# Designed miniproteins, single chains, continued (3), part 97

Each design is a single chain, and the fold is of that chain. pLDDT is the mean over its residues in the fold that is shown.

## One batch from the design tools (miniprotein)

Design m11221
Fold by ESMFold2-Fast:
Structure m11221 (fold): chain A 83 residues (1-83)
Amino acid sequence: SEEALRFGRVARGEPQEPVTKEEAIERSLKYAKETGDYGTAALEIHTVLGDDDGLVEVSRLTRAGDKEGLKKILEEYEKKFKK
């Protein structure tokens, strides 16, 4: 999908088109649900939102392989920034 291609670029650190915070969160959650790659989705959120406080917890969960914990963090971002 287009989302998977965009997240491939994020994972490689490549530049991508600007999007709103809401669009980035929706795209990240969709990608994570489709692929199960919550770590790459969390990286996208960091890149777009600049949420340094959230990254400490994201890094911890990624190292632990806690996919459900990463999913919960992404859902919290969706609730905070989505209409």
Scores: mean pLDDT 66

Design m11222
Fold by ESMFold2-Fast:
Formats: C-alpha cells, sequence, structure tokens
Structure m11222 (fold): chain A 62 residues (1-62)
C-alpha cells in the first residue's frame, strides 16, 4: 500500500525536482528514489516531488 506521512517542519525546495512543504502537511509517499529521498505528493497543495525523509514521519499505511 501507500504510506501517509506528516511534515515535522517546514521545507523549501532547493532543486526543481524537490517538493516544498509546511509543518503539519500530509504527504502521500509513492517510493524511495534515493537513500533518504522519497517521491511524495503534498495533499495540501496537490504537488508531487522529492522530499527529505528525515523531515517527515510516516503515520499511516493505506
Amino acid sequence: GKKIAVAKEDYTAELPDELSFKKGDKLIIHEEVAPGWWKATNLSTGKTGLVPANLIEVVEEI
């Protein structure tokens, strides 16, 4: 299944393929693309991109 995670703090994308998010945003996790980097969709904005795994916490698996 897919995992749902919550952002632990704000993040501003540093590269074009990265996803910005705010603390408390819910993210759906698609896959791990590199060690410590996950492809995710921000459910608050509908945007998809790469997120650093250390700034998010998985809370649910669908």
Scores: mean pLDDT 84

Design m11223
Fold by ESMFold2-Fast:
Structure m11223 (fold): chain A 61 residues (1-61)
Amino acid sequence: MPGSLARALRDFEGKTPLELSFKKGDILRILEEIGDHYVVAENLSTGERGIVPKRYLEVLG
């Protein structure tokens, strides 16, 4: 959901400039949903934005 917060369930290193890198426990803001498997998110610890696989996130209400 746009504006929702989510917690990273694991570490992830982005392979392209479009992918967001994060650490387990990072809090991300969901900006947009892309199909069934991806979101655009902002990592609140780094300020970076990018594409994240939904399966790596726990949505926090």
Scores: mean pLDDT 81

Design m11224
Fold by ESMFold2-Fast:
Structure m11224 (fold): chain A 80 residues (1-80)
Amino acid sequence: APLSEKARRLNLKSIVNIYDLDKDGKLSPKEVAVLLRDLANHPNPEAVLEFLDRDGDGTISPEELAAFLKELTENPELYK
């Protein structure tokens, strides 16, 4: 699916503010899955969560998520 313009307009602070329910500056896999479905319509958010959780700590940093979203917007061929 094509990337939403909403994904391109979202910044790191907005992501943390909206989806960080724990207020620890990181996003849980559940919060990231909701964000990916809402903004990018990713077909397999679970696989993306495993990819982004490179530390294996079960949390996704806002920086890792922002880098992923930027990659999707800069390389639209990743979203056919």
Scores: mean pLDDT 59

Design m11225
Fold by ESMFold2-Fast:
Structure m11225 (fold): chain A 97 residues (1-97)
Amino acid sequence: PLTPEEGLFKLLDKDGDGKISLEEFVDFLTTVFGLSEEQARKIFDYMDKDKDGYISLEEFKEFMRNLSLRDPEELRAFYREVGLSDEEIERLGNLFN
């Protein structure tokens, strides 16, 4: 069975190639979550571990798992690692919690 994260990944992966492009991911975060393009690009750059310009299912699941962290300090530490400011982290906390 598909997890919710796998279902969302397949919805974003319009080409069915098993990867999400920078443009698709930025559009998703800016349109759905109201993040700035700069914030969305910072998150993408953090997730794109192999620097191929795409997010794999594994990288996407890791990101979604981090958003589901129940410890607020661990969640904030993750966002700081991504390069977000404290003000940006507070806004994300309100969107995902």
Scores: mean pLDDT 69

Design m11226
Fold by ESMFold2-Fast:
Structure m11226 (fold): chain A 115 residues (1-115)
Amino acid sequence: MEKAKELFEAAYNGDAEKVKELLKDPTLDVNATLGDIGIESSAHLGLTPLHLAAREGHLEVVKLLLEHGADVNAADGVTGLTPLHLAKLFGHEEIVKVLEEHGADTKAKDKYGNT
């Protein structure tokens, strides 16, 4: 699971070249959560690399993750935040569009009723 930690770091930093290199490994779980790699914070349980890339505004990383089977509707497991929620909250309109084009549930509500 070392590569899963590297994927989270690359997704957070917008390192599309590193993401592309890591995604060549067929054993890498693109949908691994921060909890799966041992980051046990209630605020971060269920966050995937796609959540972090969408939050930070890294469009190319978002596209690469989706092309490699990232779950566009992954919820953080605590607040029900999806990558689409994070892209909207942080004002990344182009990422919102890409997530919607990949089947993001625009009606998904977090625990606070936000879509």
Scores: mean pLDDT 77

Design m11227
Fold by ESMFold2-Fast:
Structure m11227 (fold): chain A 150 residues (1-150)
Amino acid sequence: LRETEVAGLPAVVAEAEDPAAPRVFVAATSEELRPLGLRITEALAARGVSTTLLILRSLEDIPAAVFEALDADAVIIVARATPEGFELAKALLEELRAARPDMPVLLVVLGEGPEAERAREYAASLGAAYAQARSEEEAVAAVLAFVATL
């Protein structure tokens, strides 16, 4: 894993040796999700998937995240089951759908509660895959299962 900068934002990149390898963009909606984002990136890299992890800190980061995501084969959005996490995930998903309607997207929500249900219904309305995770292990497993369907 290599720490770098993507569109002015701190990013972590893992590049597969095979240039034809799938490229997955991972967006985490808070700094608190960085450890989970890193675990996802490491798990995907171990399977020969090229990954870029970006930590979103505010709605101002959405345009840069969308721009980077457009070159990916799939996008993983990781959010907490909080109003703030849902708002950021929703904004990114809407902009991705506007730019690439057929982009494979998985929304992973860590936690439970009414925001997790809203995220599930919202993901379905935009044709995105959804996973609710109670632990980092469940989140990683959901991402790996999703990427295996690409």
Scores: mean pLDDT 85

Design m11228
Fold by ESMFold2-Fast:
Structure m11228 (fold): chain A 54 residues (1-54)
Amino acid sequence: DLFPLGEARRRAGLSQRELAKRVGVSTSTISRWERGERGLSPEQLRRIAEALGV
């Protein structure tokens, strides 16, 4: 995975719940993205990157 979401989130000091709030999705959606169980759109990836400061 070119973007290790779980690692980037931990590095930013955010819980899954906090990241979910910042990007406007549920905590279960963040968990599924980190586990690779659900695909990310370019829009969703951009929002995550902005929320993490990367």
Scores: mean pLDDT 76

Design m11229
Fold by ESMFold2-Fast:
Order: sequence, then C-alpha cells, then structure tokens
Structure m11229 (fold): chain A 98 residues (1-98)
Amino acid sequence: AGKALLEAARAGQDDELRNFAGDVDAQDANGYTPLHLAAREGHLEAVEILLGKGADVNAQDLNGYTPLHLAAREGHLEVVEVLLRYGADVNAQDKFGQ
C-alpha cells in the first residue's frame, strides 16, 4: 500500500507527496519510512512535506537508525537542520549504541 509513497520520497516527487492521503509512516522491508528515504537522498522539500503531514521524525529502521542518522551520514546539513526543528532526538542510539 505504501510503495508509491516510498518511491515518491526516494525520488523527490514533491507533488505526489503533497497529494498523498494515507499512512505517511509506511515501512519497506528494511524498516525505511518515506522520511528515511527523503532524508537519505537529501530531498529537502520532500522532508518538509512529510513532516508537515505528521511523519514520525524519530521513526527507526530495522537497525535503529532514524532519518536524522541517515541525513547526517550522507552530509545533508539542511535536511539535518529541518529534522532538528521538528524535534529529532540527537541522542537516539541504534541497536549498537551509536
């Protein structure tokens, strides 16, 4: 059901994200939400749209990584700043305490 939203977030398809009605926190097989994928790819406007729709800023993938972890790992500083403004937990740890 969430496959189209996950693909739109990964590709930065902002109009598809704006017009989506449904579960914005749908997860793929790795536990990635649309917000994880948009943050990992650095799609700033997609991140803002998803957060505006009530996406869980602290959603964890299967390894305990949040969208903030993925954005920081990839060096997407503007995405990191947006996630922090929406209440991302900088002290969230993965299953390995990282």
Scores: mean pLDDT 80

Design m11230
Fold by ESMFold2-Fast:
Structure m11230 (fold): chain A 83 residues (1-83)
Amino acid sequence: SLSLGDNRDLTELDLSNGNLTSLPEGVFDGLISLEKLDLSNNNLTSLPEGVFKNLINLEELNLSGNKLTSLPKSFDLLKNLKK
C-alpha cells in the first residue's frame, strides 16, 4: 500500500510508470499544498471517490495511460485545475 504521510508543503508528486493498480482511500489527504500530480502510465481501473478531496490547490493532473472507466466525484472539487 502507498503511505505518503502528512507532507503539507509538497507541491509536486510524480507517481507515473509505477504499475499501480489501485490507490488506497485517503492516500493524498495530507497533500494540501499539492499543485501537480502525475499518475500517468499506471494500471489504474478506478479511483477512490474521495481521493482528490483535499487537493484544493491542484493545478495539473495527469491520468493518461491508465484504464479508468470513470472519474471519482472528488474530481469535481478541483476548482484550480488548469488542464
Scores: mean pLDDT 81

Design m11231
Fold by ESMFold2-Fast:
Formats: C-alpha cells, structure tokens, sequence
Structure m11231 (fold): chain A 160 residues (1-160)
C-alpha cells in the first residue's frame, strides 16, 4: 500500500477552538474521508495529542465519538504538534511502504501544518483535504494553505 490517511487531533479541545468551519459539517467531511479510505484499503492513522503535564484536561483530549478508531486503524500518540517527532509514525509508514500521505483534521495552522512540514522534509508526497481541515480563524486557515502549497503539498477539496 502506497497511500495513508492521517486523521490529526479531532479532539473536543481542538473542536472548541474551531472558527473557520461548522464543527458538525467538518466531522461529517472527515468521516466521509475515513470511510472512503477504509473502503479502498488505504491505512487510516489517528494522531492523538497527549498533554501529560499541561493545562489541557484529559477529557478535552478525547477523539470525537463519530471518528473513534476501529481495530484495523493505527493510533499514534504524541506530545508534540509534529506527529513525526518522538513517535513511531515514520517507522510504521516506512514498514507499510507508504510514499503518499493524505492529511485531515485539526488544527490546520498548527498540528496539521507541522506534521505536513515534517512529512515533506522526510520525502513523502503530501495532500491536504481542505474540506476536512479547520483552523481557529479563516485568516489562519488561508495562510496555512498558502504555506503548504509553497512547500509542495497538493491541496484538494474532494477525495477521488
């Protein structure tokens, strides 16, 4: 398998910060992408931020119930916004022969952007499914997409 889907930090905390999109519509778009990935046999990775010593309550770091990982999905726990840092993500992508990563989730201007930059630096092809990402403002959303395009990420609105 040469493509993976990464679902980044769709937690109660990040959803509470979302201002660029309607949370229910965003969750529906992410769910559609996950269901399509599974139907195509594309491995689904869930990236979950764990703040063991910070000010974010544990219950606020729970993944939205509609996006709960299935037994076949891969869960990556990280304490950094770059999901490749201090995690097994790169090792698992390499073991699966992944060359292309599709990113969905929150927040585009932090967790998704920093993870995408890490993937590009490691030589992966990166696609951002813009309709399945969100930010704390429309301005930061637009700025993050422009930065990602400048770095060589492909930006799409539908997963075909």
Amino acid sequence: MRTALLVVNVTRYNLSLLRSADPEELIARIREAVELARARGIPVFHVVFRDENGGIPAESMEVHPELAPRPEDIVIETSTFNALAHSRLKELLDELGVEHVILVGLLLETDVLLTAKGLIQEGYRVTILASATGAVSQELFDEALEELRSLGAEIIDTLE
Scores: mean pLDDT 85

Design m11232
Fold by ESMFold2-Fast:
Order: structure tokens, then C-alpha cells, then sequence
Structure m11232 (fold): chain A 66 residues (1-66)
């Protein structure tokens, strides 16, 4: 599956209904197959269970080297 775990590096507040709000340190399940653009990817918050698009540059992956 194209699902990866990532950790939010800073807070984000959704600007539209399709975006996901999150806090620094939140763990997200990122669906790498659901990219809206190079900068935006679909994710689900493990903390809240909410889903939406998130800015990729706000995330660091946990599936490898950091």
C-alpha cells in the first residue's frame, strides 16, 4: 500500500474543508497515491481520525532515516 507514517513538524490550520488541521508532533497516515500536487498529499490524523490534504513540507517521514 502507498500508506506511510509521518510526523507533523509544525502546526497547520486548514484553509478549506478539504484540508486537514494538525499540531506539531501529530502522527499522520499519508496516502502517497493521493497527491493533489507536489506540495499537497492526502493524510489521516491518528490522533483525531480526521482526513484531508496536508502540505508535504510540514511533515517528516518515520519510515526510514528521519
Amino acid sequence: SAIELAVATKDYTAKTADELSFKKGDVLEVDMSKRKSADWVYAKSLKTGKEGYVPVDYLEDTGGRS
Scores: mean pLDDT 78

Design m11233
Fold by ESMFold2-Fast:
Structure m11233 (fold): chain A 114 residues (1-114)
Amino acid sequence: SPLLEAARAGDLERVRRLLAEGADVNAADENGNTPLHLAARYGHLEIVELLLAAGADVNAKDKNGNTPLHLAAAAGHKEIVELLLATPGADPDAKDDYGMTPADLALAMGHEDL
């Protein structure tokens, strides 16, 4: 998906253009990753903001049960973690398929200051 590639790459203008052209903001790859998962994992704050404004599902789960918040926390992206936690309807305590919360993943990866 062009939107998934743009979100992963941090190409903000390409994301904006694709959304304006009617790209599905919640499109998933073969692993269940949405654009929001990829932007959160790779630290693209402005793309996370744009995707949420476009109606991205903040609680979308990949094939391992990870939400965008799990991926941002595991990667140590503090500003993205704070933004996702502040998003209405976000579940901060969601458990993945291994019973891990976003906070558990942050601790496991050494990001105790999230």
Scores: mean pLDDT 90

Design m11234
Fold by ESMFold2-Fast:
Structure m11234 (fold): chain A 60 residues (1-60)
Amino acid sequence: GPKLARALEDQVGTAPWMLSFKKGELVEILKEYENGLALVRSLKTGKVGLVGLSLLEILE
């Protein structure tokens, strides 16, 4: 199934490639990168962007 995670903190995207979200929002992890970033899709908005893995609680 999809690899889901929960946002641990709010993020305001300061660049076009950064995803904006609120604490507690769910995302699907599409790819994990060696530098600690993940490409994710917001389940709320359907938007795709980059997030630090340290801001995510991985679920299932």
Scores: mean pLDDT 81

Design m11235
Fold by ESMFold2-Fast:
Structure m11235 (fold): chain A 98 residues (1-98)
Amino acid sequence: SMEEAKAKVKAFLRHAERLLAAAEADPSKTVEIAEELADALEELARELRPVDPETAAFLEEQARRLREAIREGKASLELLRETYEELKAFAESRGVHA
């Protein structure tokens, strides 16, 4: 349902916030955390696609951008922060608050 989809997005925002906090506490783990965030984005997108394809497409694009940055050696704490803020803003625009 859409209500369950929104609850999953809210839980995901809390998870993403914890991942960002972990990278800020130990920047040497930024690449590892970026990979974990990309995996989590792809998994959530897969789960949401039948109910909320627009949110799924947004999450897949965020995962793609992270994967590309990791592949090119450009994963950074700044990119993780930007990704988190974009996820939060998108969720808030759709009535989801973490």
Scores: mean pLDDT 88

Design m11236
Fold by ESMFold2-Fast:
Structure m11236 (fold): chain A 75 residues (1-75)
Amino acid sequence: APPAATPLAAVIRQPDSDEAIERVKELLDAGANPNAKDADGRTAIDLAREQGREEIVKLLEEYAKKKGLDPDAEP
């Protein structure tokens, strides 16, 4: 079995399917934090990028911006 992960990370680790994208949207709407780190210190965005799931990366980034959960560094 895969190691314990956030709900978003668990969905991202699923095989490539249309249901994975829909579940990401559902979890984000339910208030899942895209910046929550798993046991390896990876966020859902980091994991999606590493898995090559660019559409999920875009969804997570847009949601984080909407919620203010991952503000860009402003020097």
Scores: mean pLDDT 67

Design m11237
Fold by ESMFold2-Fast:
Structure m11237 (fold): chain A 74 residues (1-74)
Amino acid sequence: SSRDAEIKKLRSQALDAVKNKDVDEAAKYLEQIKKLSPDEAEFNALLDHIRHSTQSEEAKKTFDEAVKKFLEKQ
C-alpha cells in the first residue's frame, strides 16, 4: 500500500538521521511514522527495527534521545 511504502521510506530516513547524529531530524521522522502507524504495537515494532539497524552505541544513543524527544511531545 502507499502507506506501507511511505512508512518504509520514513524508517530509512529516521535511520539515516540517527547515523548522522541528528536527534531533532530523527524525532521529526518518528512523529511522521506515528501519524501513519498510530497503533502502539505496530509503532513499537517499527522503533525496535530502527534501533536494531543501528550498528554503533553512539547511533543507538542518538536514537534513544530522539525517542525521548518524540515521547515528550506526545
Scores: mean pLDDT 82

Design m11238
Fold by ESMFold2-Fast:
Structure m11238 (fold): chain A 64 residues (1-64)
Amino acid sequence: MLASEEVYQKALEIAKKVFEEVGGLEGIYKGTEAARDYALAQGLSEHEANLLAMKVGIELLDEL
């Protein structure tokens, strides 16, 4: 399992790529979902994955 900082950075990278491809609020939603799915795949709990996804979603909203 990656360190939590590495998981967050990679999840954010994945989410930004999805956001760039889709755009708008739909891009934020899909990017946030991709980040959550990645976190779960790395072994984070549902609670930890949801917190990470929320943080990623806030970062993507700042890019909007």
Scores: mean pLDDT 80

Design m11239
Fold by ESMFold2-Fast:
Structure m11239 (fold): chain A 113 residues (1-113)
Amino acid sequence: NSLEGELFRAARLGDVEKVKRLLEELDKDPSFDVNQLFYDPELGYVTPLHLAAYAGHVEVVRLLLEFFLSRGADINQIGKSPKGDQTALSLAEEAGHEEVVELLLEAGADPNA
């Protein structure tokens, strides 16, 4: 299993300490693609940020925003979900996670993306 796959799972579960450790390891990998989509059986092709936002894991969202934006990730990255093409912001809004919505908007997420 890849480190990226472990990060994807940890983001889904809200495992803050595991996310921190995995981000430190991924920071050492120059081949890591910060914009890569991964398959999730509930959400379709999404990023770890999409998973954490949909699940309402505020601290994981904060860690992922800091890491991925520093590497040039698109905060408005569109996931290919069964509910249609969605951003991390639209997923957080659909799930009713107001604190995550606020955090994403403060980080520069476009509500009209």
Scores: mean pLDDT 78

Design m11240
Fold by ESMFold2-Fast:
Structure m11240 (fold): chain A 78 residues (1-78)
Amino acid sequence: MQERIERILREVPNPSGELLAALRVWSQDPSAIRGIAYELHEKYGYSHAEIGELLGVSPATVRRALREYRETGIAFKP
């Protein structure tokens, strides 16, 4: 987890407060991936494949996370 968070912070210039909050929650709540994927895609322009590589998940998982976030508007769901 820590290594992946550090990689994201290294590759993303000037991470938003929303992205930092989502990364902090992600270590305790896997659903925080929705907020992380949304910020990376919408604010920073990363592709599904690039986000998947950064987060260590498949591009299909990224597409699902983005869909769930857009449908519910919730970045963190238990």
Scores: mean pLDDT 74

Design m11241
Fold by ESMFold2-Fast:
Structure m11241 (fold): chain A 57 residues (1-57)
Amino acid sequence: ILDLLKKNGALSAAELAKALKVSQATVRRKLKELKEKGLVVEKKVGDTTLYAVSALA
């Protein structure tokens, strides 16, 4: 997940799920863990939620 976010900048959970060939539920669980560790930030852009690597990671 982190490597994909580093290469692509900001991605939605659906885009990460497609790239990793896993369910969106699995991606959201991993993103929650990474966000709690401060490695990923959540950005809301209009009606879409995007995730990006933290500037400190």
Scores: mean pLDDT 75

Design m11242
Fold by ESMFold2-Fast:
Structure m11242 (fold): chain A 116 residues (1-116)
Amino acid sequence: SREELKELLFLAAREGFVGVVEQLLAQDRSLVNAKDENGNTPLHLAAENGHLEVVELLLSFGVAEGLPSADVNAKDNNGNTPLHLAAENGHEEVVKLLLSYGADAKAKDNNGNTPE
């Protein structure tokens, strides 16, 4: 089911299983910006955990075809973008990659904090 595919995609993004993320998105590309119960997209989970290859895959997915890719500035239920989560966890290479795809370094979470 779509819910089973979503749960597996969130797990794969959180754990850094690049090949699984790629296979699931090839089956249902609409899942690229799916949100979990906390408002996290696959990009949030990959960025929080420093999975550079998953982040790159999600940001580049569909771009060559002019199709929707991961929303680099998506907000979770706390107003955190993937850039907030990568920065707070010290994932420097993920921070650089997100910024290169247009992540907003001035985005504020629900507490008024920018990415640190």
Scores: mean pLDDT 87

Design m11243
Fold by ESMFold2-Fast:
Structure m11243 (fold): chain A 79 residues (1-79)
Amino acid sequence: MELSDEEIEELFKKADKDGDGKISFEEAKELLEELVGRPLDATMEALLRELFKKADKDGDGKLDFEEFKEFLRMVLDKP
């Protein structure tokens, strides 16, 4: 799936409900459930949590825009 930086910006703003400029794991999960069109099971949630932690370079438990972009690319660019 090809996501442009513009599309990622739109997704980031949609997930960032509070406008704090950062995305929590719960916000990222909700966004991905909307993109998939169904709830994530526990296995998929665990895999996404691992990818979220890999994108969270600072370990603050939230993703800024650049970390979120890396997270989405890791999630969507699966072999």
Scores: mean pLDDT 75

Design m11244
Fold by ESMFold2-Fast:
Structure m11244 (fold): chain A 80 residues (1-80)
Amino acid sequence: MLSDEELEEAFRAADKDGDGTLNAVELVQMMRSLGIDPPAGVLVRLMRQVDKDGDGTIDYEEFKELLEMLEKDPLIQASR
């Protein structure tokens, strides 16, 4: 299992501008570097659910919420 420290380090590596947020493209690239390749439609849906401010980016806390939702999403688990 990935540790919280490994997740934080991956997030910081993907956040090249150092603003503490990731857009959808950076999020996809980071998740793939971690060995996670979710369907694009599922990722976009989950990102919109955690992006409460509607600014098109997610911070580290929203990223953790998205990972928990992605892990528990029935479309990811059922592989249709």
Scores: mean pLDDT 70

Design m11245
Fold by ESMFold2-Fast:
Structure m11245 (fold): chain A 82 residues (1-82)
Amino acid sequence: SALEEELLRAAEAGDAERVRELLAAGADVNAKVEIDGQLWPVGALAVGRAVRAGHFEVVEILLEAGADYSARDANGRAATRY
């Protein structure tokens, strides 16, 4: 949904306040989004993007919200690739 898409953008930007607002508005960190034909938990993608960008406050918020970072694609690649 648009809410989960905004969560991914906010996480990549390091906007911790916006991440908190989106989670409070009901963004589900374990909702699935499709990237390149593979379903990923949105929280796993958000954590991966925040880590790549160096936004560790956002990483902490997402993990505390229950983001599942263990997901792999069909080739065993982690969400950090996407």
Scores: mean pLDDT 76

Design m11246
Fold by ESMFold2-Fast:
Structure m11246 (fold): chain A 91 residues (1-91)
Amino acid sequence: LHIAARLGRLDEVKVLMANGADVNAQDDAGYTPLHLAAYGGHLEIVEVLLKYGADVNAQDKFGKTPFDLALDSGNEEIVEVLLKYGAVDLR
């Protein structure tokens, strides 16, 4: 799921979610799939993950949320979607 979210593989993300993949799984850096989709600028994947119950405020090992990574990527549409789903602007 993490690789599919990072690389923008929307159809693979949809198949993995339909087959019960853990939407909130963390990798060795503490990144969830939502962190990687937000950083990669993959709006449709962000929306799919949020619909499956992704934790919008999940923190990586550095305390960064998907919202922080969306700001770092400069993708305003993803920032707006994350805020709509309850992301907290801690800045």
Scores: mean pLDDT 77

Design m11247
Fold by ESMFold2-Fast:
Structure m11247 (fold): chain A 59 residues (1-59)
Amino acid sequence: MKGLYRATKDYEARLPTELTFKKGDIIEVLREVNENYWLGKNLKTGETGYVPKGFLEEI
C-alpha cells in the first residue's frame, strides 16, 4: 500500500479496468502501474481499478 489519496475531481471509468470516483472520495493507492496510472481502491465503493495520476492528491 502506497498510501491514502483524495480525488480532486470526478472521473468516470472509460474501461472496465478503470476506477470510477467522485471529487472527495478516498482512494487507497496500492501500487504504481506506469507513469500515467495508479492501481487504487475506492474506499467508499470497495472497487479496485486503474486511476489516472492527475486526479489524486496525497492526504
Scores: mean pLDDT 83

Design m11248
Fold by ESMFold2-Fast:
Formats: C-alpha cells, structure tokens, sequence
Structure m11248 (fold): chain A 60 residues (1-60)
C-alpha cells in the first residue's frame, strides 16, 4: 500500500532502515499490524519470514 497523509499520524519509523515514513511511501503492513517500507521488508522476507519488531512468524 501507499501511505496517505492520514496514515502518517499513526505510522512510526521503519524498524529495518530507521527512517521515518513519509506520504507516498510504499509500505507493507504485516498481520501483527506493524508497518515497514516494502523495499525493506521484501528482502527481509527472503531471509526471515518474521516481523523485525515482535518476531511474528509469517508463513504463507
């Protein structure tokens, strides 16, 4: 999904790159409700199918 101005108020920094979310950023929301930049979480999932924050295991 792409972040909107309204979503920025509830979005924090990306835990993978430690950069803040900005309007227009392409992000992926995990089932645990944590949000990451799509460009950061996609390579992460190639190595580990887990959330970097809560370690929720995402098995497709």
Amino acid sequence: MVLTKEQLKSADVCAICLEPFTEGDEVKRLPCAHIFHKRCIDPWFSKSKTCPICRYAYIP
Scores: mean pLDDT 70

Design m11249
Fold by ESMFold2-Fast:
Structure m11249 (fold): chain A 59 residues (1-59)
Amino acid sequence: SAFDKFDKDGDGVITREEFYEVVKEKFEAAGFVLSDEEIEQLFNEYDKDGDGKITKEEF
């Protein structure tokens, strides 16, 4: 699933660091550069309370 591509450790959560790494790599491979602020905004849309983790249910 798409979640599994972000959840590298298979722990059932996506950390902020995993999300940033995957999003940056994916967009850079496509020739686009995202700012840390843009990536943070995307992460925060899934991470409702700002706990630094996205669960499968939030994704």
Scores: mean pLDDT 73

Design m11250
Fold by ESMFold2-Fast:
Structure m11250 (fold): chain A 87 residues (1-87)
Amino acid sequence: SLGDQLSPLEVRILDTLATKGRPLSAREIAELLGVSQSTVSRHLRKLEEKGLVERIPGDPPLYRITGKGYDVLTEIEKKKAEKKKKE
């Protein structure tokens, strides 16, 4: 599944966008996650290629989570919940 192909940082980026409920710049995401803007920008490109985020043109450009991105987060959270059922 797509969720299994995401790095931990890509999951954190999607969760940040979902939690804030608004488009964010790469700089804002970097500040929120305590990572470099160049690292965030690289992962945002990969997420955009997967259709999990949408780039909004501007200066700076903003990024929005897509419906597919929300679906992937829901899948990841379900897998975490299933992990707690391990006897």
Scores: mean pLDDT 82

Design m11251
Fold by ESMFold2-Fast:
Structure m11251 (fold): chain A 102 residues (1-102)
Amino acid sequence: PPLPRLSDLDKLLHVAAEQGDVALVEELLAQGADVNAKDRNGRTPLHLAAENGHLEVVETLLRNGADVNAKDNNGRTPLDLAKENGHEEIVKLLLENGADEN
């Protein structure tokens, strides 16, 4: 399939989430970035924040309607990535926000 067309805002949102830049995440969402935009691997900003241990970014994304159970191209959820990387506070937060334990 052709590569997904992401806006520049959506691409920046993925980078901001991966880097843990809470202020930039908030600014990009306010400018209309898609909180559930998928990269070429099917990963959302929530996947990247959970994988990298950025608790405040996870909180901000969930507050803005992030899909807690989004699956990447390998069938992994943000919860799976948080567990794999030992981010216990993020695991707890995702479960409190409706993440499935699988």
Scores: mean pLDDT 86

Design m11252
Fold by ESMFold2-Fast:
Structure m11252 (fold): chain A 62 residues (1-62)
Amino acid sequence: MKQLAVATHDYTAKQPGELSFNKGERLVVIERLDDKWWFAESVKTGELGIVPSSHIELLGEV
């Protein structure tokens, strides 16, 4: 189930496979891997990667 989400904080990728984003950027959460990391697509860049769930707010299903 895909969810539209917005970044609540800036994040800089620390490892390969992570996404960098700025507060206010939109993401599509594709899969919630665990309680800390979600697999997502950046709406701005089209890049896929994992994002910290603590920096993301879910808006609704897409």
Scores: mean pLDDT 84

Design m11253
Fold by ESMFold2-Fast:
Structure m11253 (fold): chain A 82 residues (1-82)
Amino acid sequence: MNKKDKYGNTELHRAVQLSDPEKAIEEVEKLIKEGADVNARDEKSAPGATALDIAKRRSSDPEFQEKLIELLKKAGAKEVEL
């Protein structure tokens, strides 16, 4: 788990960016259940964005965005506070 792509994104980072709201929620739940590191940071910027940071920037569906944020926070996701 936590396999990174060419941009430093884990599978969890990619799941929160899926265009299909239902698939995004399903993949996030699956990855959390499989032990994904919900606090993993990407490599795009210092200090790097978490999946929670990406979910908060999602604009396509507010209800879906709130569900993603709730799932991540319940799984132990922390807001960037450095």
Scores: mean pLDDT 70

